# Designed miniproteins, single chains, continued (5): the designs that were tried, part 106

Each design is a single chain, and the fold is of that chain. pLDDT is the mean over its residues in the fold that is shown.

## One batch from the design tools (miniprotein)

Design m19920
Fold by ESMFold2-Fast:
Parts: sequence; C-alpha cells; structure tokens
Structure m19920 (fold): chain A 66 residues (1-66)
Amino acid sequence: MEEFIERLVKDLEEAFKRGSPEDQAFWEKLKDKSPEERFNEAVRYLLQRAVDSAIEREKKLKELEK
C-alpha cells in the first residue's frame, strides 16, 4: 500500500517536473511532506489545473473563430 502511494508520488513528480516553473515550485513545497499528503495536495492541484485548462481552452477556441 505505501509502495503504491510512493509510485504514484513519483509519477506525479515527473509530471510536475515537465510542467511550468510554478508547477515545479508547488512540488518543491510538498517534498517535506509525507507521501500521502503529497499525493492529496498534488491531486487537488492537478484537478484545479485541469479545470483552469478547460476554461482557457474554451476562451482560446472563441478567439480562433476570428
């Protein structure tokens, strides 16, 4: 179980490292936390980012209609 969470945390670390500098800074703040806390915080952050991306995508599509 702990090994499973640690694997997910490593996958999340790779995703954040491939992200923006802000994504990387957010992940750095989590390095001092437990794997479970890092997972929960990262999931919340990614869900919020997904919502923001959906909103941005819709706005961009409206601009491309020009």
Scores: mean pLDDT 74

Design m19921
Fold by ESMFold2-Fast:
Structure m19921 (fold): chain A 70 residues (1-70)
Amino acid sequence: MKEHLEKAIEYLEKGDILEASKHLTIALKEAVRQGDEETAALISEALGYLAKGDIEKAIEYLREALELLE
C-alpha cells in the first residue's frame, strides 16, 4: 500500500495521471481489504480530485494518507 501511494505521487508530479490512477486503485483496494477506512477515504478523495483535474489537491490527500501509514 505505502509503495503504491509513493509511486502515485511521483507519477502525479510528472503529470502521468494514468499511471498514478493505476497505483491509486491498487492502494485503495489494499486499504479496503485491510479495513483501513481512514486511508481508503483519503485515497477516494484524491481520486475524486483527479477526476476534477485538481492534481494539487489529489497530492495533498495522498500525502495525508502516507502520514497515516508512517
Scores: mean pLDDT 86

Design m19922
Fold by ESMFold2-Fast:
Structure m19922 (fold): chain A 93 residues (1-93)
Amino acid sequence: MSLEEVDEAIEAYKKALELNPNFNEARYNLGVAYKEKGDILFSQGKYDEAEESYDEAEKEFLKVKSTFPLETTKELNEIGVQYLKIAVEKVLP
């Protein structure tokens, strides 16, 4: 998936949430899209931008954790691992 496709998905989910702020499925999918954006940015060595995308993903998953506890816990754990990888990469030469 390209960064442009992920950005389009993010905008689509944000619009869905403007129409229905309690659309938990759209909020979960917004979290997934932000995480995918973080993964792409990480692969490009854009660690600060990747961290910002993971921060947005974490915020969205935490908002729907009671609705999707297993799915959000898995995603949040994976984001936690990515934060550790970013911290390591930022201090390596």
Scores: mean pLDDT 86

Design m19923
Fold by ESMFold2-Fast:
Structure m19923 (fold): chain A 60 residues (1-60)
Amino acid sequence: NVKKAQEAYDKGDYDTAIKHLEEEIEELRKRAEEVDDITAGVLEVAAAVAELVKRKIKEK
């Protein structure tokens, strides 16, 4: 979903970029529930980075 978010952003479609980032965050957090604690921690960090990117796009 990050690639789809980037493609939408490059086209100026910020709403679609945010949607794909939200889908990525949901997938990462769902996957974190199904894996070991170390891998879950890495996935939660990735989700937090995606949330930060989403916030930056919304500020435009």
Scores: mean pLDDT 79

Design m19924
Fold by ESMFold2-Fast:
Structure m19924 (fold): chain A 61 residues (1-61)
Amino acid sequence: MTPLDELPEEERDALIARVRQAIVELAKEGKGPSLKDIAERLGVSEEFVRDALEYLRRHGR
C-alpha cells in the first residue's frame, strides 16, 4: 500500500473514512477494533491502519 502522505488528498481521505467505518462495523460485531482486524477487513497493511489512526487522532476527523 502507498504511504498516506504519498496518496492524493481525496484518496487518503477516502481510505481514512473506510478505516473509521471498519472500526464501527467491528464494534457492532462485538470484536473490538484491532489493527489486524481493521487491516484484514480493508485489505491493507497494519502499518497503514496505524498511520490512519494517528491521522484521525491528530485531526479528529
Scores: mean pLDDT 72

Design m19925
Fold by ESMFold2-Fast:
Structure m19925 (fold): chain A 88 residues (1-88)
Amino acid sequence: AEEKVEEAIKLAEQAVKETDPEKRINLMKQAVDLAREAMKENPELGKKALEKVLDYAAKIANDPDFETQVAATLYAMQLAIDLKELEK
């Protein structure tokens, strides 16, 4: 769980710094997938990872590239849904 949390956050940070929209979205998608896996292993650590990945996804949504903004918003919304399901 801890290793997946660490990798998910690292991938999300890399996505924010990535200038290529396709690579940025792929990194964010990988971060989301790892955060979800971490949540299955340890719900508390996974939720914390999802919250951090959501924060990074929100930063990408403010990118001037329209395609990147749309994709980042979609991932941010999916992360918000996952977090809401944990709270019930």
Scores: mean pLDDT 72

Design m19926
Fold by ESMFold2-Fast:
Structure m19926 (fold): chain A 110 residues (1-110)
Amino acid sequence: SVAEELIERLKKIEEEAKRKIAEAKTGQEVEDIVIEAAHEIHALFLENIEKLSPEEIDEVMELIREIFEEFREILKERTSEEDYARVEAILDRLLAAMEAEAARQKAAAA
């Protein structure tokens, strides 16, 4: 299904980001990798959301929340408190945008 393919692609973005983070030498490199991965997830979500049922949107959003939570934990361990706060704000903004779009699409399907 489109949802299954999307979930596999999202997991691949996360795994590639984690691979790059393992090779990263600085907190700035970790930040750049996380921000890039978060934007890729956002773009992929927006590209595919119209193809999903309300139930599939919920499943995809649960995975995205889990990935973003893991990114936050990595940032806490690998970056300064100031840098963490800045990147967390970016992640929060992207997640809020995806949650708003998910709610809009589910309302349109009802």
Scores: mean pLDDT 90

Design m19927
Fold by ESMFold2-Fast:
Structure m19927 (fold): chain A 57 residues (1-57)
Amino acid sequence: MKTKILLEILRLIKKAEEEGRSDVAKQLREIYNKAKQVTDPEELERLLEEAKKIYEK
């Protein structure tokens, strides 16, 4: 579900902002904006995986 993936990315953005990781939050927002325009489920999952990797490192 696209909504679930978008919400997960938004949660990562909020956490990064709360932690003062502004560069990470900016990169996550770019992924979020791309995900909003994507309709392919496989590409959405790839973007979520990329967002998680950016946040976890």
Scores: mean pLDDT 81

Design m19928
Fold by ESMFold2-Fast:
Structure m19928 (fold): chain A 70 residues (1-70)
Amino acid sequence: KAAEILERAARELEELGDTATAAALRRAAEALREGNISLAAAYLAAAGILATVGSEESRRIVLEAMRAVE
């Protein structure tokens, strides 16, 4: 479920052209599917940082996804 939320957020970011933040969320989802919680947390943190240099819409998408998986 959590990994699916991150994958959907990544698709929305790809549609906006924010491919770097999308890639970080996809890797976080992959880590969650493999049970590697520490790696997933690291990629979520990276996505949060990347979103700060993106648009307001990118930031909203990432924050909503992060809140939904916590």
Scores: mean pLDDT 80

Design m19929
Fold by ESMFold2-Fast:
Structure m19929 (fold): chain A 64 residues (1-64)
Amino acid sequence: SEEQREALVKAVENALVDLGYSPEKAREIAEKVREELDKNPPASDEELPQWVAEVFRKVLAEEE
């Protein structure tokens, strides 16, 4: 659902801050995850965790 996906993006942002990223950088990465959700959503909510892990890995590789 939209509510669950929005909560996921916020959870990613918070997790990045906890890992030592700046709030600005965490927000930028979370926004990229949000954009990917809008363009290439997972086939089901059950696949969301694996989808997030793949997108997160890809986005972090691009940032480095």
Scores: mean pLDDT 73

Design m19931
Fold by ESMFold2-Fast:
Structure m19931 (fold): chain A 80 residues (1-80)
Amino acid sequence: SKEDEIKQKILLEFGKDLSEVVQKYEEDPSMSLEEVKKEIEEVYKKYTEKAKKELSPELYKELEAQMKQMKDAILQQLEQ
């Protein structure tokens, strides 16, 4: 369905943006852990807001849960 396509696109774009923030942190020794965590939370907010606007409540809940798991996993990795 069109909504499934939108969900998949948002998830892929979220993952890409999240990876770019992590790569930026790895390449920039002046970037603090607090700054990268803030950028990760901003990416999460951007894509959850987009998902809420473009998807049904049920698909939004599923995507939000998936994106939260991805975000939390990255944050845990950075705090090691």
Scores: mean pLDDT 87

Design m19932
Fold by ESMFold2-Fast:
Structure m19932 (fold): chain A 67 residues (1-67)
Amino acid sequence: MTEEELVEELRKRLRDELKYSDEQVDAHIATLKKRAEFAGLPFRVMLLLELGRYDEAIKILEEEAKK
C-alpha cells in the first residue's frame, strides 16, 4: 500500500468513524507528518501506527535499522 493510499484510509477513518470535520482531518494528518519529522521516522510508519497496523510499521523500522 502506498503512502497516498494510507493517507486516504486514515482520512476515511477519521471522517466516517470518529466524525471529524474535513478541517480536523487535515489538521490531524499535518500533525502526524510533523510528529514523523520530529521522531526521524518515515511518514508511512506514522500512518501505519495510527491505523493500528503495528506489524507493518515494525517491519519498516527493522529494515531502516539494518541500513
Scores: mean pLDDT 79

Design m19933
Fold by ESMFold2-Fast:
Structure m19933 (fold): chain A 76 residues (1-76)
Amino acid sequence: KEERARELLAKGLELFDKQKYEDAAKLFEEAARLAAEVDPHSELTVQALRALAKSLFELGKKEEAEEYYRQAEAAE
């Protein structure tokens, strides 16, 4: 699960860099889910949730982005 979450996070970051925010958000969502199943308070979970929030913000889904940012802060 952790290895898969890291792989998805890395692929999502590559897509985010290419401004493919919708595709990146899908990968970050799965990465956050898998990371949280291992440890909901891990750095990996926090990173995936923040990356998801940033992608959603770029897509104009500001309320959803704010919710995931709050989840990332709670996971610290």
Scores: mean pLDDT 84

Design m19934
Fold by ESMFold2-Fast:
Parts: sequence; C-alpha cells; structure tokens
Structure m19934 (fold): chain A 58 residues (1-58)
Amino acid sequence: SAELAEKLVREAAEAAKDGSKLEKQNALVLGVIRAVEAGAPEEDAAKAAEKVAKELGV
C-alpha cells in the first residue's frame, strides 16, 4: 500500500537525516527494499522514495 510504503521509506530516511547525500540516497533504497518485502507494490515504494527524496533535497 502507498501508506505502508511511505511509512517504511520515511523511517529509513529519518535514520540517515544527519548523514551525507549518499547516505540519504542509500537509506531511500533500503526503505524501498523494506516496503516491497513488507508487501507494498513496487510502484508505491518507488513513488514514496521520489516523494521523500524531494523532501530531503536529494
């Protein structure tokens, strides 16, 4: 689901909030992987990552 995907991507990004641009990007990728493994559609996970990346400025 979109809600589950956003939650997991945001949680991963939040853990890397004080990190470098690369660390933030890696956290977004990890969040996407976690969302898909938790049963979120890949499309929802990708959209969540795009949204959170924009908010993080990466």
Scores: mean pLDDT 83

Design m19935
Fold by ESMFold2-Fast:
Structure m19935 (fold): chain A 54 residues (1-54)
Amino acid sequence: SELHERFVKEHKIPEEQREALYEEALVLARAFGYDEVREGHLRLALTILEMSQR
């Protein structure tokens, strides 16, 4: 989505990781009862991915 594209560019997410970020955000959105990814879901997904790099 456009939101996803803007988010990955702003946070300089590598292309290889962009699909994983969106998929994680989608899972989070569904967990919170949403059928659409919101910016908050992308931020949380990024945090989860960052934790995996620790």
Scores: mean pLDDT 76

Design m19937
Fold by ESMFold2-Fast:
Structure m19937 (fold): chain A 67 residues (1-67)
Amino acid sequence: DLQARLDEAIAKVRAGASPEEVEALVKDNEDLANQVRGLHFVRQRTPAGVDPAAAEAAIRDTLRRLL
């Protein structure tokens, strides 16, 4: 549920969470971003028409903009 967790963290930041909560979520998002990269590497092994890379890139871009 890495995608769900990232989505929730991003949604909370967008909703204007308190500074303390934002700091905690930003830190957690950095770790989750690294885990998503790991998932992307695993998906690279599967020859499918699904583009999980696009979803991961969007998440990484969002996290980068958050910082």
Scores: mean pLDDT 55

Design m19938
Fold by ESMFold2-Fast:
Structure m19938 (fold): chain A 65 residues (1-65)
Amino acid sequence: SPRVVARAEAARAAATPEQAALIREIADKLNEIGDKIDKYLKLKKENKDSGKSDEELAKEAGLGV
């Protein structure tokens, strides 16, 4: 929701510099995880008929070992 996003931004603006830095770090980590999930979903869609396991696709996306 745009209202929830605006409130999160207001909370960041009202935060101390230390809290603002932690909020940015958390946001960066969430974006990184989101990118990996998007890559996994794309690989899963492209390889639906390939016989590759979900574990192999997750590894290729950087979500596993």
Scores: mean pLDDT 71

Design m19939
Fold by ESMFold2-Fast:
Structure m19939 (fold): chain A 84 residues (1-84)
Amino acid sequence: MKVTVRGIADGKLVAEGVGETPEEAGNAAQDVADRLRQAGVKEGTLEVRNEKGELVGSARATATDEGIGRGVRAPMEAANKVVG
């Protein structure tokens, strides 16, 4: 399932990534979180949306840690188990 990960701070898009698997989406979320950190954003939001624009996951980006990527991956894995 293809998803778009968007990094938002102060209502503005700072960074964006795309993943076609839960692992790729987790990696994209980690990259987006890293870009938020590099831009000096201490608190931001990650939104994960599917190809239809439906929200499938969100996380608060306070650090460029591994937990952000896992927070995106887990909802996508749950959605995959419902479909197949």
Scores: mean pLDDT 66

Design m19940
Fold by ESMFold2-Fast:
Structure m19940 (fold): chain A 77 residues (1-77)
Amino acid sequence: SIPLTELSDEETEELVARLLAADPNNAALISATLILAMASSNPEHAARLLLAVAEQYERAGDLESAERLRRRAEELR
């Protein structure tokens, strides 16, 4: 397995998207993605990770959390 910290931003985004598509309710992956977004020095990369998690919250019916993450993503630009 490949650690997320050793991947490029684009490779990390693609891997996260694939993993979330395979298991949309994976709480550990959602938490790891949020931590990775918060730790990122690249605001565009962080925004894309936050939007990926927001989509999963929306699919789960948590519209409030989804809206909060979308606003955060927009503010990073």
Scores: mean pLDDT 77

Design m19941
Fold by ESMFold2-Fast:
Structure m19941 (fold): chain A 60 residues (1-60)
Amino acid sequence: MKTFKIPTPNILTAIGLALRIIGDLPEAKVSIEGNTVIVEVPDDPEAIAYVEELKKEYEA
């Protein structure tokens, strides 16, 4: 598994992002620390690429 940390501007955005990831990647483990979404992704290149793109969106 590969772990990603995606910072968001607020807790509501973090909750929305976590729910989106759970819906799109049911095999991923998702948690929230403050305003940051923590995602543990399976060793699946497509799942990894999906989370990397989401992280880019939130890093501006």
Scores: mean pLDDT 81

Design m19942
Fold by ESMFold2-Fast:
Structure m19942 (fold): chain A 88 residues (1-88)
Amino acid sequence: DAEALARRAAAGDEEAAKALIERILELAKKAAEALVKGDEEAARKHAEEAQRIADLGLAAARAAGREDLVRAILEAVAEAAKYGEELE
């Protein structure tokens, strides 16, 4: 599913690109919330899945020459990093 979503986003499907970014951010939020609660295993699993989806999206976007999508994914990853700092 994530690989198919990344491929569609790279092909210019704006809804797929939005869904990909939203999934990265939602998983990062869940990882941060789990970490705050002390659930290190849940935090790790959510963070690993967010990273996996980001990596798939970046690989597909770079292969397609979609610099705009590369930028959007990197911005989502940067926003995801803030969840670990700002969720208390």
Scores: mean pLDDT 80

Design m19943
Fold by ESMFold2-Fast:
Structure m19943 (fold): chain A 73 residues (1-73)
Amino acid sequence: SEFDRGVAAVANAVGNLLFKKGHYEDAVALYEKALELDPDMADAYRNLARALEALGRLEEAAAARAKAAELEA
């Protein structure tokens, strides 16, 4: 719904603030919440990949990047 996409955008934005503060695990949780509400949000997949890379979770980061690229094609 429009409402779910709006809430997803807020979760993604809060995740970005946490990422900037170096709170990478919390940022991952917010990006995952955004994707539960809007699974086609390429921005949230790209942001998730960056946060996962910062945590050394490289295989998960690669999967998230691939999903973002798929959605942007």
Scores: mean pLDDT 89

Design m19944
Fold by ESMFold2-Fast:
Structure m19944 (fold): chain A 85 residues (1-85)
Amino acid sequence: SFEEQIAADPNNAEAWEKLGGLLFREGKYEEALEYYEKALELYEKAGNKEGIASTLLAIGTVLRELGKEEEAEKYYEKAKELLEA
């Protein structure tokens, strides 16, 4: 499981991102956001532009589901800037 992967290696950004995705599908939006924020931190530390952009888009989607449209738009624009650079 992704929880087992995180327990084995808490720096596995992909495992945090995938677990965030599972929580999102379950409608656990606040929990999904926490896990995506952890994945974002780890991808930023690693300098992984694709991982950063992917996670920013995921955070934007969660924020939109939480009714935070202005905040979501900022995350989408930040992801676009990274993908166009």
Scores: mean pLDDT 85

Design m19945
Fold by ESMFold2-Fast:
Structure m19945 (fold): chain A 96 residues (1-96)
Amino acid sequence: SMAEELRKRLREEHGLTDEEIEEFRKAVNKIIKDMAEGKSLDEVKEKYLAEADAQGDERRRRIIELAYEWVKEHLDTFYKIADEVEAELAARRAAA
């Protein structure tokens, strides 16, 4: 259901085609992967925008910008959950 709601928003609010929505999904996954390797969100954004600019691909640039904003919007939620899980694990280790 969440995936269908996201696809609907990308189509209706941003005018993306189904092909562009798939490119958005791939861009999100690539950003998350690079961040997991220790890169900052801003560093990843600058790198991929520079690649799109070098190719003259304004469509790809727009998709990367949308993917960056989506990841940025959801990072605070993921960091909060990660912090809560780490705190629970630390408390369990101290009790053992």
Scores: mean pLDDT 76

Design m19946
Fold by ESMFold2-Fast:
Structure m19946 (fold): chain A 63 residues (1-63)
Amino acid sequence: SHMEKKREEIRKRLKERYGLSDEEIDELFATAPLRALANFLLSDEMFRGEITPEEAIKRLKEL
């Protein structure tokens, strides 16, 4: 499905950029809407070099 493809793309980016495990990503998908996760990744791309991966992970977990 379209939603499943979007979810897998977000999973791939979170693994590649922040080194998150499948378990951590599954917890994020349970607590945060996919749109919020996608918007966060877009915002993080705009602020490259201004936030650390640790800060980005903290903000993701707060969604």
Scores: mean pLDDT 70

Design m19947
Fold by ESMFold2-Fast:
Structure m19947 (fold): chain A 74 residues (1-74)
Amino acid sequence: SAEEYTQKGEEYLAQGKYDEAAEYYLKALEIDPNHKKALNGLKLVALVYVDKLSKETLERVKKFLTELEKHLEP
């Protein structure tokens, strides 16, 4: 479920595993794009821990957030 993936993201974030945290937040948002905890977790990783992300993970996060913004600003 989106909640289970969000919990995994939080666990990885607590361990300093930022790429894995971002991956699980993205998986949660694939199931439920409106999952507030997963979206807030992804934004936290993208804004506060951006320097800790691999280039590959950062590009995936950027792509997701760009697509989300397009749907929120019609």
Scores: mean pLDDT 79

Design m19948
Fold by ESMFold2-Fast:
Structure m19948 (fold): chain A 57 residues (1-57)
Amino acid sequence: APVPSGAPGLLAELRASGRVDPAELDALEADLRSDDVARQVGAVLRLIGLLLDLELE
């Protein structure tokens, strides 16, 4: 299961891939760094969706 400390590493990997808009990744990082649990959860789910999309391509 993803942990909050692991999510920044996944964001860095997505940035390095160059396949995702940097502005979208910046928004996800901001949500992950927020104190709002709902925003953090939403960002994690979106991050997982992006990783699965890249694995299928």
Scores: mean pLDDT 72

Design m19949
Fold by ESMFold2-Fast:
Structure m19949 (fold): chain A 77 residues (1-77)
Amino acid sequence: SAAERARREAAERAVEQARGMLEKLIKELEKKGKEAYPLVKEAVEKMKQDAEADEFVREGVLRVADEALKRAEEVLK
């Protein structure tokens, strides 16, 4: 339906916004080092919690959040 399509499009936008914010945090981590890591972890955990309430964004946000956390850990090696 049109409503389902609109919901999926909104979910895709939410996932892209999450990805963009996490990429900015990863760049800050690259500049500041381990001091910025708590900000990345807090953003990831908040995104996961917020996504659990919405079935249309949950899987996408969880994937993007997990990928960002893994990248952050790789930057700190």
Scores: mean pLDDT 79

Design m19950
Fold by ESMFold2-Fast:
Formats: sequence, structure tokens, C-alpha cells
Structure m19950 (fold): chain A 64 residues (1-64)
Amino acid sequence: MKLKEIAELAEKNGDEFVARAARTAQRAVDEGLISEEGALQALYTVAKIENASPEVIEAIEKAL
């Protein structure tokens, strides 16, 4: 699953902060500032700290 799809899933589940983080991460990847793997690892940590929906956490975990 791509960062954009994770952002959409987070938004659908009301995890607004995680959705914004995922969009920011996707932009950083597109600009060559960070790897997709690094972005996903950072997003996974953020999702766990923010107590995001289990569905969102599982989607990030499957993308790793």
C-alpha cells in the first residue's frame, strides 16, 4: 500500500494527524528527501504514539 492510500485510510478513520503526516511523508519521498521505507517506519511510530485505528496501523505494517 502506498503512502497516499494510507493517508486516505487514516482520513476515513478520523486519524487526521496521521493522515497529514502521511501526506507530508509522501511529499518528502517525491522530493527525494527521504526513502519510502524510512517514511513508512517514521509513520508507523507516529501512528502508534497517536493511538491510530488498528486498521491504519496494520496497513502501514503491511507496507513495510
Scores: mean pLDDT 82

Design m19951
Fold by ESMFold2-Fast:
Structure m19951 (fold): chain A 89 residues (1-89)
Amino acid sequence: ESAINNKDFETLKTLLNTLLNDDNIKLSNEEITNLLKALANYDNELSKKILLNKDISKIEDYKLVEDLANQLLKKYNIPVKEFYKLASK
């Protein structure tokens, strides 16, 4: 049972990495920074690494990745099915 509809951890990381680097969904660096500041209470150093490199492949904390994905989807009003569609590009 996950808010991202039971996707496995590697799929979730791939989808989130695609979202963070998607040129079709133009997320400004300022908007991403402000969102990640709100998540700094989970893991400040990990949040900095995500922001600097936009690479979440080495993150081992499923809950942090799931929470970050949910916050991004909610913040930018992206439907879950559109999020899954991004992974097919």
Scores: mean pLDDT 55

Design m19953
Fold by ESMFold2-Fast:
Structure m19953 (fold): chain A 61 residues (1-61)
Amino acid sequence: AQAHTDAGRALYAQGRYEEARAHFTAALQEDPSHREAWLNLGRALDALGRRGNYERALRAL
């Protein structure tokens, strides 16, 4: 769990939110009680939501 959480945090810091989400999800599959992974997954999903809204607006042109 911790190794995936660490990898996800590094990817999140680089703005690679989809890859970060995948690693946090993997951490939670190993340990569903891993508090740090839940917190960081929420942050990655929030960042992806904001990014997706911007990209949808651009595609509507």
Scores: mean pLDDT 74

Design m19954
Fold by ESMFold2-Fast:
Structure m19954 (fold): chain A 92 residues (1-92)
Amino acid sequence: GSMAAAGLIDAIRAAKEDGATVSVSVKGDKVIVEVEGAGPKAREGLEEAKRAAEEDGAKARLEVEGDKAVLEVEGLSPTSITAVALAAIGEE
């Protein structure tokens, strides 16, 4: 399915609603979501996105250091990558 993309989009939205700064980078089939100022809701969203990606068969890695969090997801389809990138550019 597309659970990985949905989880990433939800995590990006949760982080932004929590007042965090979110940056998304794409490197091949890898999506990197960097969050600065991550509160509890942003962290929960990123942990759920990691689980959703792993359940969807993607490879996911989450690193948390203080209020900074980085989630890397590898093995996403081009459609999923596009959906995540659009969510990252901050449309409401």
Scores: mean pLDDT 77

Design m19955
Fold by ESMFold2-Fast:
Structure m19955 (fold): chain A 63 residues (1-63)
Amino acid sequence: SLLEEAKKIAEEIERELAREAIAKPLSNDEARQRMRERLIEKLKEKGLSEEEAEKLVEEVMNE
């Protein structure tokens, strides 16, 4: 499902942000904002509209 694909993309972004945080620590708010932005962008690259991407991101991040 699209939700499962979005979760896998979120896990990949989380690993990227964790690596970046080793070099430059991020606050929880900064990490959440970067996750949201990157996840929306990745979902749009897969052909989702901005509205569809935002809805999936809210579902993934609020579980």
Scores: mean pLDDT 79

Design m19956
Fold by ESMFold2-Fast:
Structure m19956 (fold): chain A 93 residues (1-93)
Amino acid sequence: MSNEELLARAREAARAVAGKIRLSPETIERFLRAHPLLKLAPGESVTEVIVREALYLRLRYPELSNAEIGRLLGLSQATASRLLTRAEEILAA
């Protein structure tokens, strides 16, 4: 599976689930500080970007734990675990 296909899948999944995921303002601020060059697409929220990147890492590197994905994205382990578990629950429903 190509990297482009994985990114497209993560983007579609993030758009479907981001509206049901709540991140604290502190989590969003921490992510933005870790990603100072981030550009949002029209209509895209920071929460949607965080969810997309987390799901992309899960699809591309299925061997990574939620904690390791959190570390790569500048999120706490607890935030990454809650986000990924919630996203996976919504996608499985």
Scores: mean pLDDT 81

Design m19957
Fold by ESMFold2-Fast:
Structure m19957 (fold): chain A 70 residues (1-70)
Amino acid sequence: DAQVKAAQQALADTQRRYDITRALAEGALLTDPKGSSDYSRELLAQADAELQAARQAYDDTVAQAAQLAA
């Protein structure tokens, strides 16, 4: 189903963005504990929320597709 594939792509894209943000946040925590740590943690928290929303949207889309197929 095209809608399920679109949701899977969105989840994959969001997960990739999360991985990049996490790596940047970890790097910033190692090099600049003051000034960047709070900002990096905020970015990570935002990326985590986006990933959680994308996971939920994917799960909901799969469930709805299954219901529509019935």
Scores: mean pLDDT 77

